# Designs tried in a protein design run: designed miniproteins, single chains. Part 107

Each design is a single chain, and the fold is of that chain. pLDDT is the mean over its residues in the fold that is shown.

## One batch from the design tools (miniprotein)

Design m3960
Fold by ESMFold2-Fast:
Structure m3960 (fold): chain A 65 residues (1-65)
Amino acid sequence: SEAQELAREAVELDESLTERQKASALEAIGTGDRTVLLAVARDVLEHSRNPEARELARRALELLR
């Protein structure tokens, strides 16, 4: 889904995550579970300072409303 792709890109650009944390988040995103996608996107907005990652996370959340 478009929300999955946006969440995936946001996680890839999130400088606050370790490589292990990124791998776990990407695997979780692969499930397509709406609750998981919401949690991942919110975590990016809470922890990332990268404006590109934050914008992608915001767009993912908008699609998941």
Scores: mean pLDDT 85

Design m3961
Fold by ESMFold2-Fast:
Parts: C-alpha cells; sequence; structure tokens
Structure m3961 (fold): chain A 94 residues (1-94)
C-alpha cells in the first residue's frame, strides 16, 4: 500500500545527501511502525525526516559514549511503536 510513497521519499532523501544508513533506518521504520505512525512519517518532508534521523544519530552517538545504548534502544522502541529487536537494528544504522 505505501511502497510507492516510501520509495519516492527515499529518493528525495538521497537527493538531499542522506547516507545509506539513514535510508536503511527509514526503511526499517516504514516496514515496522504502526500504520498511523507510518502515515505521520510519510506526511513529513524529506528534510524533516532527515532532521529527525540526524537527531536520533546524535542521540545514538551520545548513548554509545555514556554506555546508555540499551536505554536509548528501549526509548526508541516506545517512541516509534516497534519491537526492541527492530529498534536495535535502527540504532546500528545510525
Amino acid sequence: MFEKKVEEKKEEMRKLGASEGEIEAFELLMENVPEEKREELLNMSAVEILMELGALAVAAAVARVTGDVDEFVEWLARRYGVSREVAERIVERL
């Protein structure tokens, strides 16, 4: 249902200079979030999505330095309504 919109948004993000890690993190979100959250994210501009992913990348970097990666993974899982396993895969790409 959302495959075409997801691919179009990924292309827009790539044109803005998104890393492959950011594209993969976005793809994991699109495949795993609840329908309402997926619609919310797809209604964001490519710039807004990249700003959100950039903020998550900074938060992930801080968590790695402080040793709080597990807490950050749990927070991300709750924020996006995904499983801990999916959240771990997203953090690994950021």
Scores: mean pLDDT 85

Design m3962
Fold by ESMFold2-Fast:
Structure m3962 (fold): chain A 74 residues (1-74)
Amino acid sequence: MKDSEEELKEIYEAAKENIEKAREAAKKGDLRKAAVYASAAGILAAALSFGGDDEASEEINKEIKEVIKEAEEI
């Protein structure tokens, strides 16, 4: 059996890393890179939800919305 716990942990860590990269790109004014990283984090959040970790998925999606809002503010 695949270790679902380890798999979800890796997905969560990857999602957090993509959010950080999106935030950094947004701060530099690179909205294209910010959108790419935010989209990647969103896909990973969906994978967390499919894996049964709805709390982690919701938290990642909330952070993505914050990054997008910060990018829109200039």
Scores: mean pLDDT 79

Design m3963
Fold by ESMFold2-Fast:
Formats: structure tokens, sequence, C-alpha cells
Structure m3963 (fold): chain A 68 residues (1-68)
């Protein structure tokens, strides 16, 4: 469905945001971009799909913190 495609696209966008943070070390840009993405997701996804994206983003964030 279009919603499933949107969730996957937003997950890829989270991965890009994390990759850029790892490369640049710019944690202010990371926090801003992630906040903007999650705000967009909250307005455009169902609660169930938003939770899936939130869980995915949290996992990547934890993994990134272990590498800092």
Amino acid sequence: SAMEELVEKLKEEVERIVEEARETGDMEAFQRRLQELMAYAKENLSEEDFKELEDYALRLYIEMQEEL
C-alpha cells in the first residue's frame, strides 16, 4: 500500500540522517533533521506505522551512540 511504501521511504531517510551524522559528527543537524522527519511522520502516518518508524529510528540511534 502507499502507506507501507511511505514507511519504508522514511526508514531509508532515517538511515541517511544517521549516516550523515556518523560522517560529519554534526549532532545538532542530526537532531534537527530527525525531529523534522518524525514530525512529518506523525502527521502523515497512522499511529501503528508511526510506532514502527519510531522503533526503527530508536534502534539506529542506539547503534550510532555506541560508535561515538
Scores: mean pLDDT 83

Design m3964
Fold by ESMFold2-Fast:
Structure m3964 (fold): chain A 92 residues (1-92)
Amino acid sequence: MEELAKIFREAALEAGVPEEAADAVAELVAAGASLRAAIGRLHTLLVERYGVPEVEAAVRALEVAAKVYERLGDAARAAALRAAAEALRAGA
């Protein structure tokens, strides 16, 4: 889905994901990967390639997912994902 890949890339960049990581994961979405698989790959890439701490990578991945769902019109799911990201930040 080219449109979903574009939405994902824009959301990732807005969440502070490095451009190369945003592009790599957007390519997976364009190739037909599920949003769940794409978010999981983004988390792994942030931790393993960019040295982002696990909690910060999880927060950033949740922020990207929330932004994608908001742009797809699922405001309730977006709000729940943002609340989960906030809880992770507060729990550290």
Scores: mean pLDDT 83

Design m3965
Fold by ESMFold2-Fast:
Structure m3965 (fold): chain A 57 residues (1-57)
Amino acid sequence: MEEKREEALELLRKGDPENVGKGVALLKELGYSIEEIRERLKEVGLPAPAWAPPEAA
């Protein structure tokens, strides 16, 4: 379970749009909320994606 989280975080660290998308998708599958995902993106130094303002776009 934690292995999947680390994998998602590693994808976010890459900063590539495709890898960031995969990391966010993994976090969603693991049950993370949109708010939690956005917080992790900020911790990694990435900006909030376009889905941040609208509820889950």
Scores: mean pLDDT 67

Design m3966
Fold by ESMFold2-Fast:
Structure m3966 (fold): chain A 61 residues (1-61)
Amino acid sequence: MTPEEVYERALTMSPEELAREALRAGLAGDKETVEAILRAAREKGISGEELERLAVRVLLE
């Protein structure tokens, strides 16, 4: 997906899905995808700290 497509899709995602996708992209070294997700999270009022907390929670499922 292009960064713009990721951003558009991310705007419709739950915070949990955003955290999961950010974690996956980060582990894959996909910087563009991580940046698009972080941009969408900021637009939704979700902080980087909140995303990290959710990513840890997703991993512990």
Scores: mean pLDDT 78

Design m3967
Fold by ESMFold2-Fast:
Structure m3967 (fold): chain A 82 residues (1-82)
Amino acid sequence: MVTGVRLKRPATLDQARRAAELFKQRMEKELGIKAKARVEEVDGQARVTLTTDATSDEDIQKAVELFAEALREAGIEVELLE
């Protein structure tokens, strides 16, 4: 079971913003769940905060996988943690 996502390399602020928008779109399309994503610059690094109405382990698992797909589509190399 995937428990999280690790970035293989640092993401740019533009990549993080694109990933956040793609994640919101994927969550609404695939799960019908509203997702909120905030992208902030902290100490010169992009920080993404995700909020979802996902409450079950299955929905959380799918949310993590959809976020990984959004990161990859934004050009960010990621590793899934199990």
Scores: mean pLDDT 72

Design m3968
Fold by ESMFold2-Fast:
Structure m3968 (fold): chain A 95 residues (1-95)
Amino acid sequence: MISKEELEKEIFLALVDMALAVAENIARQQGKDEAAELIRKGRDELVKKMREYFEKGDWEKAKEAIREGLRKLADQVEGLLPEVAAFLRSLADKV
C-alpha cells in the first residue's frame, strides 16, 4: 500500500503538472508561442523543485515553492495571456 503522505505528494505533483500542461496548450492554440515556452520552462523548474523538497520531507516548503513559482509564471505571461495568468494565481491561492 502506498502511504497517505506519498499519495498526497504524487497527487499534488500531477495536478500542478497537468494545470501547467493545459496552460501551455492554450497558449500554443492561441499562437502565443513565447508564453507557451515560458510555461513549459516554468513547469520543468517547478516539478524539479517540488521533488527536491519532497525528498527532504519538507512539505510546507514544497507548497511554498508551488505558490511562488505559479505566481512568478503568472507575472511573466500576464501581458500575453491575462486569463491564463489569472488562472495560475487562483491555483497558487488554493495550494
Scores: mean pLDDT 79

Design m3969
Fold by ESMFold2-Fast:
Structure m3969 (fold): chain A 61 residues (1-61)
Amino acid sequence: MSPFDRALHDARAEELAREEGLPPELLEALRTDPREASVLALQRLLGLSEAEARALIDASL
């Protein structure tokens, strides 16, 4: 991946976090493809149980 593509991706994540008031780590977790990775990220970032994290991901789809 080029340095320009990475910078664009980072800038977009920061812009979305600013507009929605969400931390970039939560946006990355919500935008990731693997459901398991998203569940683990939400548990770590928000202190949710596995069931609560799965419900939040299901609501996001």
Scores: mean pLDDT 62

Design m3970
Fold by ESMFold2-Fast:
Structure m3970 (fold): chain A 79 residues (1-79)
Amino acid sequence: LPELSEEQLKRAAKLLEEIIAEDPENYQAWLNLGEVYFRLEKYEEAIDYFTRALELNPENQRAKELLAQAKKKLEEKKA
């Protein structure tokens, strides 16, 4: 069911937010939270989370690529 995927993503976001509350320097948790919000089509939130991941690890190519993709999707949504 399509609803199960969205419910699983929301549950993952809650768990990742709890991880970040305990360890705010965990760049992988910020990156994963960004990916969850990207999949939920919440691109503005995804951009914020990817940006925080890059602040913690500026050399992360995946975070740079996902940030660029999220910005592109946000621009497409406005068009």
Scores: mean pLDDT 81

Design m3971
Fold by ESMFold2-Fast:
Structure m3971 (fold): chain A 60 residues (1-60)
Amino acid sequence: GSMEKLKKLILRLIGLKLRLIGLELDLERETDPEERERLEREIREIREEIKKLEEEIKKL
């Protein structure tokens, strides 16, 4: 039902935010330019996914 869907979306949002924190910490420690570019790309993708998921949650 609607409550089960909301719970799953919130758990996914928490997971994405934790992953984002991990990637941001990795980026702060990374010195290789190619790996930094990859991390910055993954961070952008996760931020966009979080934004879309937060909009979906707001519509419930």
Scores: mean pLDDT 88

Design m3972
Fold by ESMFold2-Fast:
Structure m3972 (fold): chain A 65 residues (1-65)
Amino acid sequence: AEEAARRAAARAEAAAFEAGDPELLRRLREEAIREAEEAKKEDTRESAVRYAAAGIEIAAADFAE
């Protein structure tokens, strides 16, 4: 699904470039970046929780000494 979505975005960008519409190309690039950021945030949610827990543990250890 993710790879298919990225492929579709790349195809849309290629079509916009072929049409010679830099405004549409820029808009499609921004949309693709936004979707990539959203997908990254979903994956990062679990990692962020784990990273935050580790950070709190380190801070607590430093404070406790």
Scores: mean pLDDT 61

Design m3973
Fold by ESMFold2-Fast:
Structure m3973 (fold): chain A 108 residues (1-108)
Amino acid sequence: MTPVERAREHVRRAREALEKGDFDAMIEHATEAILYALEAHSQGRRDEAVRILEEVARVLKEGYEKHPDNYRLKALYYTAEAIAHTLRGDREKAAEFDRKAREYSKKA
């Protein structure tokens, strides 16, 4: 499996975990998807990495909207957004999302 294929499989598993209400499994698979997306980026697959990070962010957002007090989901959502914006060169938005990720990580 390529890093892109591994990342996509973990996005699928994160979505399945969300549907089951298994937020620990969702966080685990979303984290793995982010790590494999970063590995894909390091191999020159920037556009695929950005798309995967945006998909992970969407899944995580759905999760925390259902459980607004789950600060771990919010922190990971903002982390995924910060990385996606960094890879796109959107430094100002990346900094904003990173700040929010750090804020919610402290509350988790």
Scores: mean pLDDT 88

Design m3975
Fold by ESMFold2-Fast:
Structure m3975 (fold): chain A 94 residues (1-94)
Amino acid sequence: KASELAEEGKELYEEGKYEEALKLYEEAAKLGSVQAVFNLGKVLFELEKYEEAEEYFKKALEKRPNNPLILENLAKVLEKLGKLEEAKELLEKA
């Protein structure tokens, strides 16, 4: 079930097992977990896959507009990609 996969993924993420957490969050997201979509972005950021992290944070933001945590994490990804002006605009919304 999506909630169980998301909790297992969170445990793996907290242990630094990012590739294993990615698999569980991907399955949870396929089952409709909005939280897992956000957590996919976080795992991808830790794996330095910034373009993919941006994509998942934008998907999470579509489902939860103006959420401060999503805006803050998306801004961090944009900073890593050199999109500094876009990052600044998002932080002002958070």
Scores: mean pLDDT 83

Design m3976
Fold by ESMFold2-Fast:
Structure m3976 (fold): chain A 82 residues (1-82)
Amino acid sequence: MSEEELREVEELIERLREAIERKDLEAVREELERLAELAATSKDQEARDKASRALVEASRSEDPEISEIAKEFLAELKKRVL
């Protein structure tokens, strides 16, 4: 599969970090939603692995609002791929 999805995941992870720093919960939700989709549907295993790790890391955030959003998408991902 193309490096396109892997690059998208890497770009989303960067945007997610910026959104977390700004406490922009709408942006955090948007980035995590797209990462969850790529973790579930990407044909690139590396892209899926990186997206899944980003969701797990966000779920461990010290900010409870960010952690709860990430846990919501991580739970949805587990139902879709596990």
Scores: mean pLDDT 80

Design m3977
Fold by ESMFold2-Fast:
Structure m3977 (fold): chain A 53 residues (1-53)
Amino acid sequence: HMELTPEEIEALKRFAAGEELTPEQVEALRRVWGRLDADGSGAVTPEQVRAAL
């Protein structure tokens, strides 16, 4: 598992639910997305998302 902060987990859950994000949550998602997209392809696999949650 990736070590995610509670704030990063909340932002990811809101993003998955299609809810409005605060600027802080958008920043947290950018950080999480960069870690999940380790190869820089712009694509994240379902397995990487599951491992992060």
Scores: mean pLDDT 65

Design m3978
Fold by ESMFold2-Fast:
Structure m3978 (fold): chain A 104 residues (1-104)
Amino acid sequence: SVTQSPTSTTANVGETVTLNSTTSEDVGDKVRWFQQKPGEPKKLLIYNTSKRAPGVSSRFSGSGSGTNYSLTISNLQKEDEATYFSAALTEKGWVWGQGSKLTV
């Protein structure tokens, strides 16, 4: 399973927020992070734990190992208000976290 924390949080413009993801098994580096805004498709932000997808702002960074992974968003902007999802590749395929809702 993939469990995200917090399930919801509020932060101010200019702050840094860290969202966490815990996997039930070691998934190596096979973790992705997505941004979901209302009315829009999920946008890939981070792949292979720490690599930014093309066109993604350097304010987004991923880290982690084993079963503990995080997405850090620095210098928060109002447009960062979204639900953030982690997904991990397991032997059973991609497993999705429940999402972390960020209000800015």
Scores: mean pLDDT 87

Design m3979
Fold by ESMFold2-Fast:
Parts: structure tokens; C-alpha cells; sequence
Structure m3979 (fold): chain A 86 residues (1-86)
């Protein structure tokens, strides 16, 4: 499965935390692409299992509980998660 995670209106601290997470995934052998445009960060992760993709959905729900607006879209083998911080 492929995960596309987009963070909008993210602080520098939130961007750095997600970049650290992306580096951890790459170190574990995942194919990871990162794009930064201002306060928007997009991370694409390929070759995930279904269980790993579910883990990312649960993580996004945690961000929603912290006050972010979270949109989740599933189509085929791709999970797109968009998180907009307050």
C-alpha cells in the first residue's frame, strides 16, 4: 500500500517531528519521498502493509484529538491523510 500524508498550517516543530518520523521509516527500508512548501509538508511512503497503513490512520486520529482537522481518503491501494493544524 501507499500512504500520502499532507500536513497543512504546520509549525516548524511539527514539520521537524514529521521529518524525523520520515527518516525513521526510510531507515527501516521504506520508500519515502518528502516535499516541503512553506507550512505544508507532504510525505509519501510506499510498500506498506495494510496493518502499517492502519497504524498511520490511528496516528492521524491522535492528531485530530489534539485539535487538528483530519481528512482520510482510501482509494485502491492508496491511503491519503490530510492534517490541517489550527
Amino acid sequence: MTLVLTLRNASDAQIQAELAYARELAARGYEVTVEIAGDTLTITVRNLTVAQAIGHVLRAIGLELDGADVEIRIEGDTVTITVTFP
Scores: mean pLDDT 79

Design m3980
Fold by ESMFold2-Fast:
Structure m3980 (fold): chain A 57 residues (1-57)
Amino acid sequence: MPPEPELSPEVREVAEEVGRKLREIGDEVNEYLTKHGELLKAGKFEEAEKLRKEFLE
């Protein structure tokens, strides 16, 4: 892996920690969006609304 841009080890570790948290949140959001989209495509609007409410609560 290329060493550029030149970052201090401290900054790199903080960036990795923040990146991991953001990835976890992104994965949860992506799973929700995928399921919600599938339900909408199938015309299951009531199930899509239930999924949305559960995700937001």
Scores: mean pLDDT 75

Design m3981
Fold by ESMFold2-Fast:
Structure m3981 (fold): chain A 57 residues (1-57)
Amino acid sequence: DAAEGALKGAEEALRLKSTAAGLVALREAQRALEVDPDNPKAKEALEKAEEAIRLGA
């Protein structure tokens, strides 16, 4: 599941405070939302990826 993968990536990026990992998770979350715009895991992944990017910068 693309959304599940994006969420796990975003959580790992947030744990590491990694901008690079956060950017990868952001792209995966956006791709998952393109397939299913109402997917709650993809929306959560997007929010967590953005936070990881912010903390890593």
Scores: mean pLDDT 81

Design m3982
Fold by ESMFold2-Fast:
Structure m3982 (fold): chain A 94 residues (1-94)
Amino acid sequence: MEELYTPKTEREKAMVQAAKEAALAAVKGEILSIATDFFTVTVKDVRELENGKTIVTVLVADKETGELYEMEILIENGEFVGILKVTKLEDLGP
């Protein structure tokens, strides 16, 4: 059982905001990536489900640390509901 992700730091809150903007724009077909002061967010996948639910998978790159995160975002009826999953992509180096 996975609870919705809750951001704890100002940087984590900024990451969630960037991911939310990218996911909402992707559902509308407007953009595939955004850049903020802290993060670059790229839309990887958009999966439409029944009952007005959509799961948007985004890749978030931290501009300061170079760390990568994969996030699954739940959208219902065009509105942001929450983040289902956050996976830190550790050890992406050779």
Scores: mean pLDDT 75

Design m3983
Fold by ESMFold2-Fast:
Structure m3983 (fold): chain A 74 residues (1-74)
Amino acid sequence: SEEFKEELKKLYDEYLKNITPVKAPLEAVQEAIRRLFEALKNNDFEGVKEAIKELARLVDKETVKQIFDAIFSE
């Protein structure tokens, strides 16, 4: 819904400002990306939000920004 897209914009802005990059095992990053992909494929916005939170802990700010840009490009 439109309200959820606005919530995602708020999360996007928060992540751009407050992301703390952490080096993590490749397997953890792959798992987070896989969950994100599945959530996007199923139009599960809450799953997308949770996967992005996990991913933001594991990867750099630029990667998370690109993911959000992809979501909002539609």
Scores: mean pLDDT 64

Design m3984
Fold by ESMFold2-Fast:
Structure m3984 (fold): chain A 76 residues (1-76)
Amino acid sequence: SLEELEKVLKELDEKERRIFLYLYSNGWATVDELAERLGISKEEAQKLVDRLVEKGYVKKEIDPETGKELYKSKLQ
């Protein structure tokens, strides 16, 4: 819901919000895609997405066909 989205955004800093909103709007993404779309380094994108996973707002999954790590918002 929009109410749950607003609650999550209040707990995040500016950079974390950019990653989270991208995932919320676009679904599954790799770190490479996040870095490219947001204009940040792969290292920064990995650090930000790892923090969101640790906070419980993003889930990580491995695509069994490609072996790629994929990330998605836990809000729908």
Scores: mean pLDDT 86

Design m3985
Fold by ESMFold2-Fast:
Structure m3985 (fold): chain A 80 residues (1-80)
Amino acid sequence: SAAALARAEALRAEGDRLYAAGDYRAAAEKYIEAAKIYIQLGDLEKAAESLRKAGDAYKKLGDDESAERLYRQAEYLLEL
C-alpha cells in the first residue's frame, strides 16, 4: 500500500538521521523496521539496502556478529 511505502521511507530517513547523529543502535532499529516493511511489499532491493545500513550501524557499535548476520540476510534476499 502507499501508506506502508510511506512508512518504510520515513523509517529509512529517520535511520539516516540517527546514524548521522551517532545514535547507531536507534538507527539500526529503524533500518530493520523499514526492511521488514519493504519485504512485505516485495521490494527486496530496498529491504537489502536497509539491512546493509543496519549492519553498518552495528559495525560502528563494534558488534561485528550482528553486522555480519544482517549483511548475510541482505545477500540472501537478492539471491531469492
Scores: mean pLDDT 91

Design m3986
Fold by ESMFold2-Fast:
Structure m3986 (fold): chain A 96 residues (1-96)
Amino acid sequence: AADTAISLLQTGGVLLNLNKYSDAIAAFKQALALAPPSSALYAAALTNLGAALANLSNYASAVAALNQAVAIASALGNSTVLATAKATLAAVKNNL
């Protein structure tokens, strides 16, 4: 299940690079369904989901996903995921 979640996270990233935002969102949502809740993988998937949602101007959902990613990464003490989630959240808020 974790390997499938990682594969879906990678697929979503490729779709983002192709500007296929709706397909990327679907891949990230599938990754979230398979990732352990409150894991670093779950927080990373939420961060990428937030970025994809922001590209479609769905800012309310993007901010909600990114706030959840920050909370999980902070609770885990995962400085790398936390820094990425905070940077993405700041970028989204600056474009509101």
Scores: mean pLDDT 86

Design m3987
Fold by ESMFold2-Fast:
Structure m3987 (fold): chain A 72 residues (1-72)
Amino acid sequence: MKKLIEEVEKEVKELEERKPEMSEEEIKELIVKGMIETAKRFGFSDEEILEIAEKNLTPESVEMIKKKLEEL
């Protein structure tokens, strides 16, 4: 869990440095997508990803993740 959060934070920082002109909404979309992809790489199921999000993220972020998982 902690290692997954650290990896996501690192990717977020790299995206911010690479594309500083992106809007906050665009950055959030990329963060959510990167987080889901990273979690799947660690072998987490969709349900486990949601549990991790609910424990560590805001309700708004959880809804974005839920919507993205439904699309996959």
Scores: mean pLDDT 69

Design m3988
Fold by ESMFold2-Fast:
Structure m3988 (fold): chain A 54 residues (1-54)
Amino acid sequence: MSEEEKNAQEALDLEEKLNNGDFRNGFEMGRAYSEYNKLKSKYGDTYEKLKKEK
């Protein structure tokens, strides 16, 4: 659970960063978007739970 929560929190952090446009260039943004989608695909249930609680 702790590692799963950590990965879900990383997905939330990436979502916030993507929404804020907090990137130096499109390459970094694209990498963050890919990682975000990967984490959501693997830890989606925990991600949704954490998103509802914030």
Scores: mean pLDDT 75

Design m3990
Fold by ESMFold2-Fast:
Structure m3990 (fold): chain A 71 residues (1-71)
Amino acid sequence: MREEAIRELSELMGIEDREKIEEMARRLLEELERHRAEIEAELAATTLDAAEQALLAKRERLIELARTIVE
């Protein structure tokens, strides 16, 4: 639910202002989706270690939260 996603993103980012979280979610969605596409292109040529895979999973979670808020 959008309210739960706003709360989770607020906790992760350390921001309590709801309007700022909503604006940040839109901005994060655009920036993170661009970086995700670049990482996916790199994955075609390289193998990621466990730490890099964990960072990608965390990034995907941030994108999912941002989408839930913006949608």
Scores: mean pLDDT 68

Design m3991
Fold by ESMFold2-Fast:
Structure m3991 (fold): chain A 77 residues (1-77)
Amino acid sequence: SHMEELGRKYLEKGIEALKAGNYDEAVKYFELAVKYFREAGSPELPRALALLGQAYWHKGDEAKADEYFAEAERLVG
């Protein structure tokens, strides 16, 4: 779907930002990826949530990181 394609596009941009150490940019792109994967019902949603949690962890926002990791784990079971 168009939403899943947008999710994948922003996930790729977020991963590039994460690798570069640009954690604020990574959060922005992963939040967009999560939004589109959630709307699409995509099986990629847990991965996007885990990456968003990792980006928040690197920013020092441990509470948000834990929330996103917990959501990702809940969806994978």
Scores: mean pLDDT 91

Design m3992
Fold by ESMFold2-Fast:
Order: structure tokens, then C-alpha cells, then sequence
Structure m3992 (fold): chain A 65 residues (1-65)
């Protein structure tokens, strides 16, 4: 994974976490994790790397609830 890919994913992760904090009851954790996975794939990450990033985001979102 490149530094540019990592920076883009961290920015997306922070934005998602902030959105969840503002509207926790309306936040679809599974849908958001799926969206992050798709974004990681668009950035050129492998399926395995995309799955790993999606799981990290899902875990952090579950921690907020």
C-alpha cells in the first residue's frame, strides 16, 4: 500500500467516524464498511487489503456505539 493510499483511507476513516458520532442511531455500520472496502479497491488495493481496512473501520464504528 502506498503512502497516498494510506492517507486517503485514513481521511475516509476519520470522516466516517465523525459522521457516526453525530448520528449514531442512523448509522449503518455494515453499509459504511462495505463502502470503505469498495473505495479501497478503487484506490488499487487487493481484495485482502480492502477486507482488512473494512474490518478496521467496522471495529472502530462498533466501539462508538
Amino acid sequence: MTEEQRAALEAARKAVIEAAKKNPDQFDIDGVAKGVRAYARQLGLSDEEADRIAEEVKKELEKIK
Scores: mean pLDDT 76

Design m3993
Fold by ESMFold2-Fast:
Structure m3993 (fold): chain A 89 residues (1-89)
Amino acid sequence: MAKKYFNKGSELFSEGDYEGAIKYFEKAIKEDPNNYQSWLLLGMAYYQLGDYEKAIEYFTKAAELAEAQGNDSAAALARDLIDWIRAKQ
């Protein structure tokens, strides 16, 4: 179930439908809240829509989950994205 929603969200994100992508990534997170990739892409979708506050919130969650799962590279990427947004504000 979660993979189906994640795949549909990723498809919509690739098409530039960030609002549609958000809907499906939120469904993916409800079924698998530990999937850091869903949180990361949800943050990226909000960033594309200019909602930097939500982008930072979701990148923070993605970083915490990625680090907890031993994916230090993904955690570092999410933290770098937070820093880039904060530097531009």
Scores: mean pLDDT 85

Design m3995
Fold by ESMFold2-Fast:
Structure m3995 (fold): chain A 58 residues (1-58)
Amino acid sequence: ISLGDLEQLRELARKLGASPEVLELIDKAIEAFKAGNVEEAQKYAREAGELLVREFGT
């Protein structure tokens, strides 16, 4: 995963009208990645993606 991937996920979530919880998880993933915590960033990104799938089915 890259910072660009996380930023694209954030923009996609905003365009879809995702819940504030999804956006918060993406923000946490971005901050973790910037801090060098790649594993933590991947965990938050996965949680955001799973919640997005539950909210919109894709």
Scores: mean pLDDT 80

Design m3996
Fold by ESMFold2-Fast:
Structure m3996 (fold): chain A 75 residues (1-75)
Amino acid sequence: SLKEQGEKYLQLGRQKYAQGDYLEAGDYFEKSGKYYEEAGDLNNAALAYSQSSQAYAKAGDKEKAKESFKKAAEL
């Protein structure tokens, strides 16, 4: 299901974040957010986009961090 895909990418993002691969973590958290959003699970979508924003910020990608922050705020 879409929600199961959201959880899968959330776990992949957490794994990459723990490894210090912040850019990949941000990408996986963003994918997680998109799947949760498509599933109508707005609370988990907002959480995933917020984690994506933090991961991109740690990676130094200010533009992607801002985009993910905006997606979380619009839910």
Scores: mean pLDDT 90

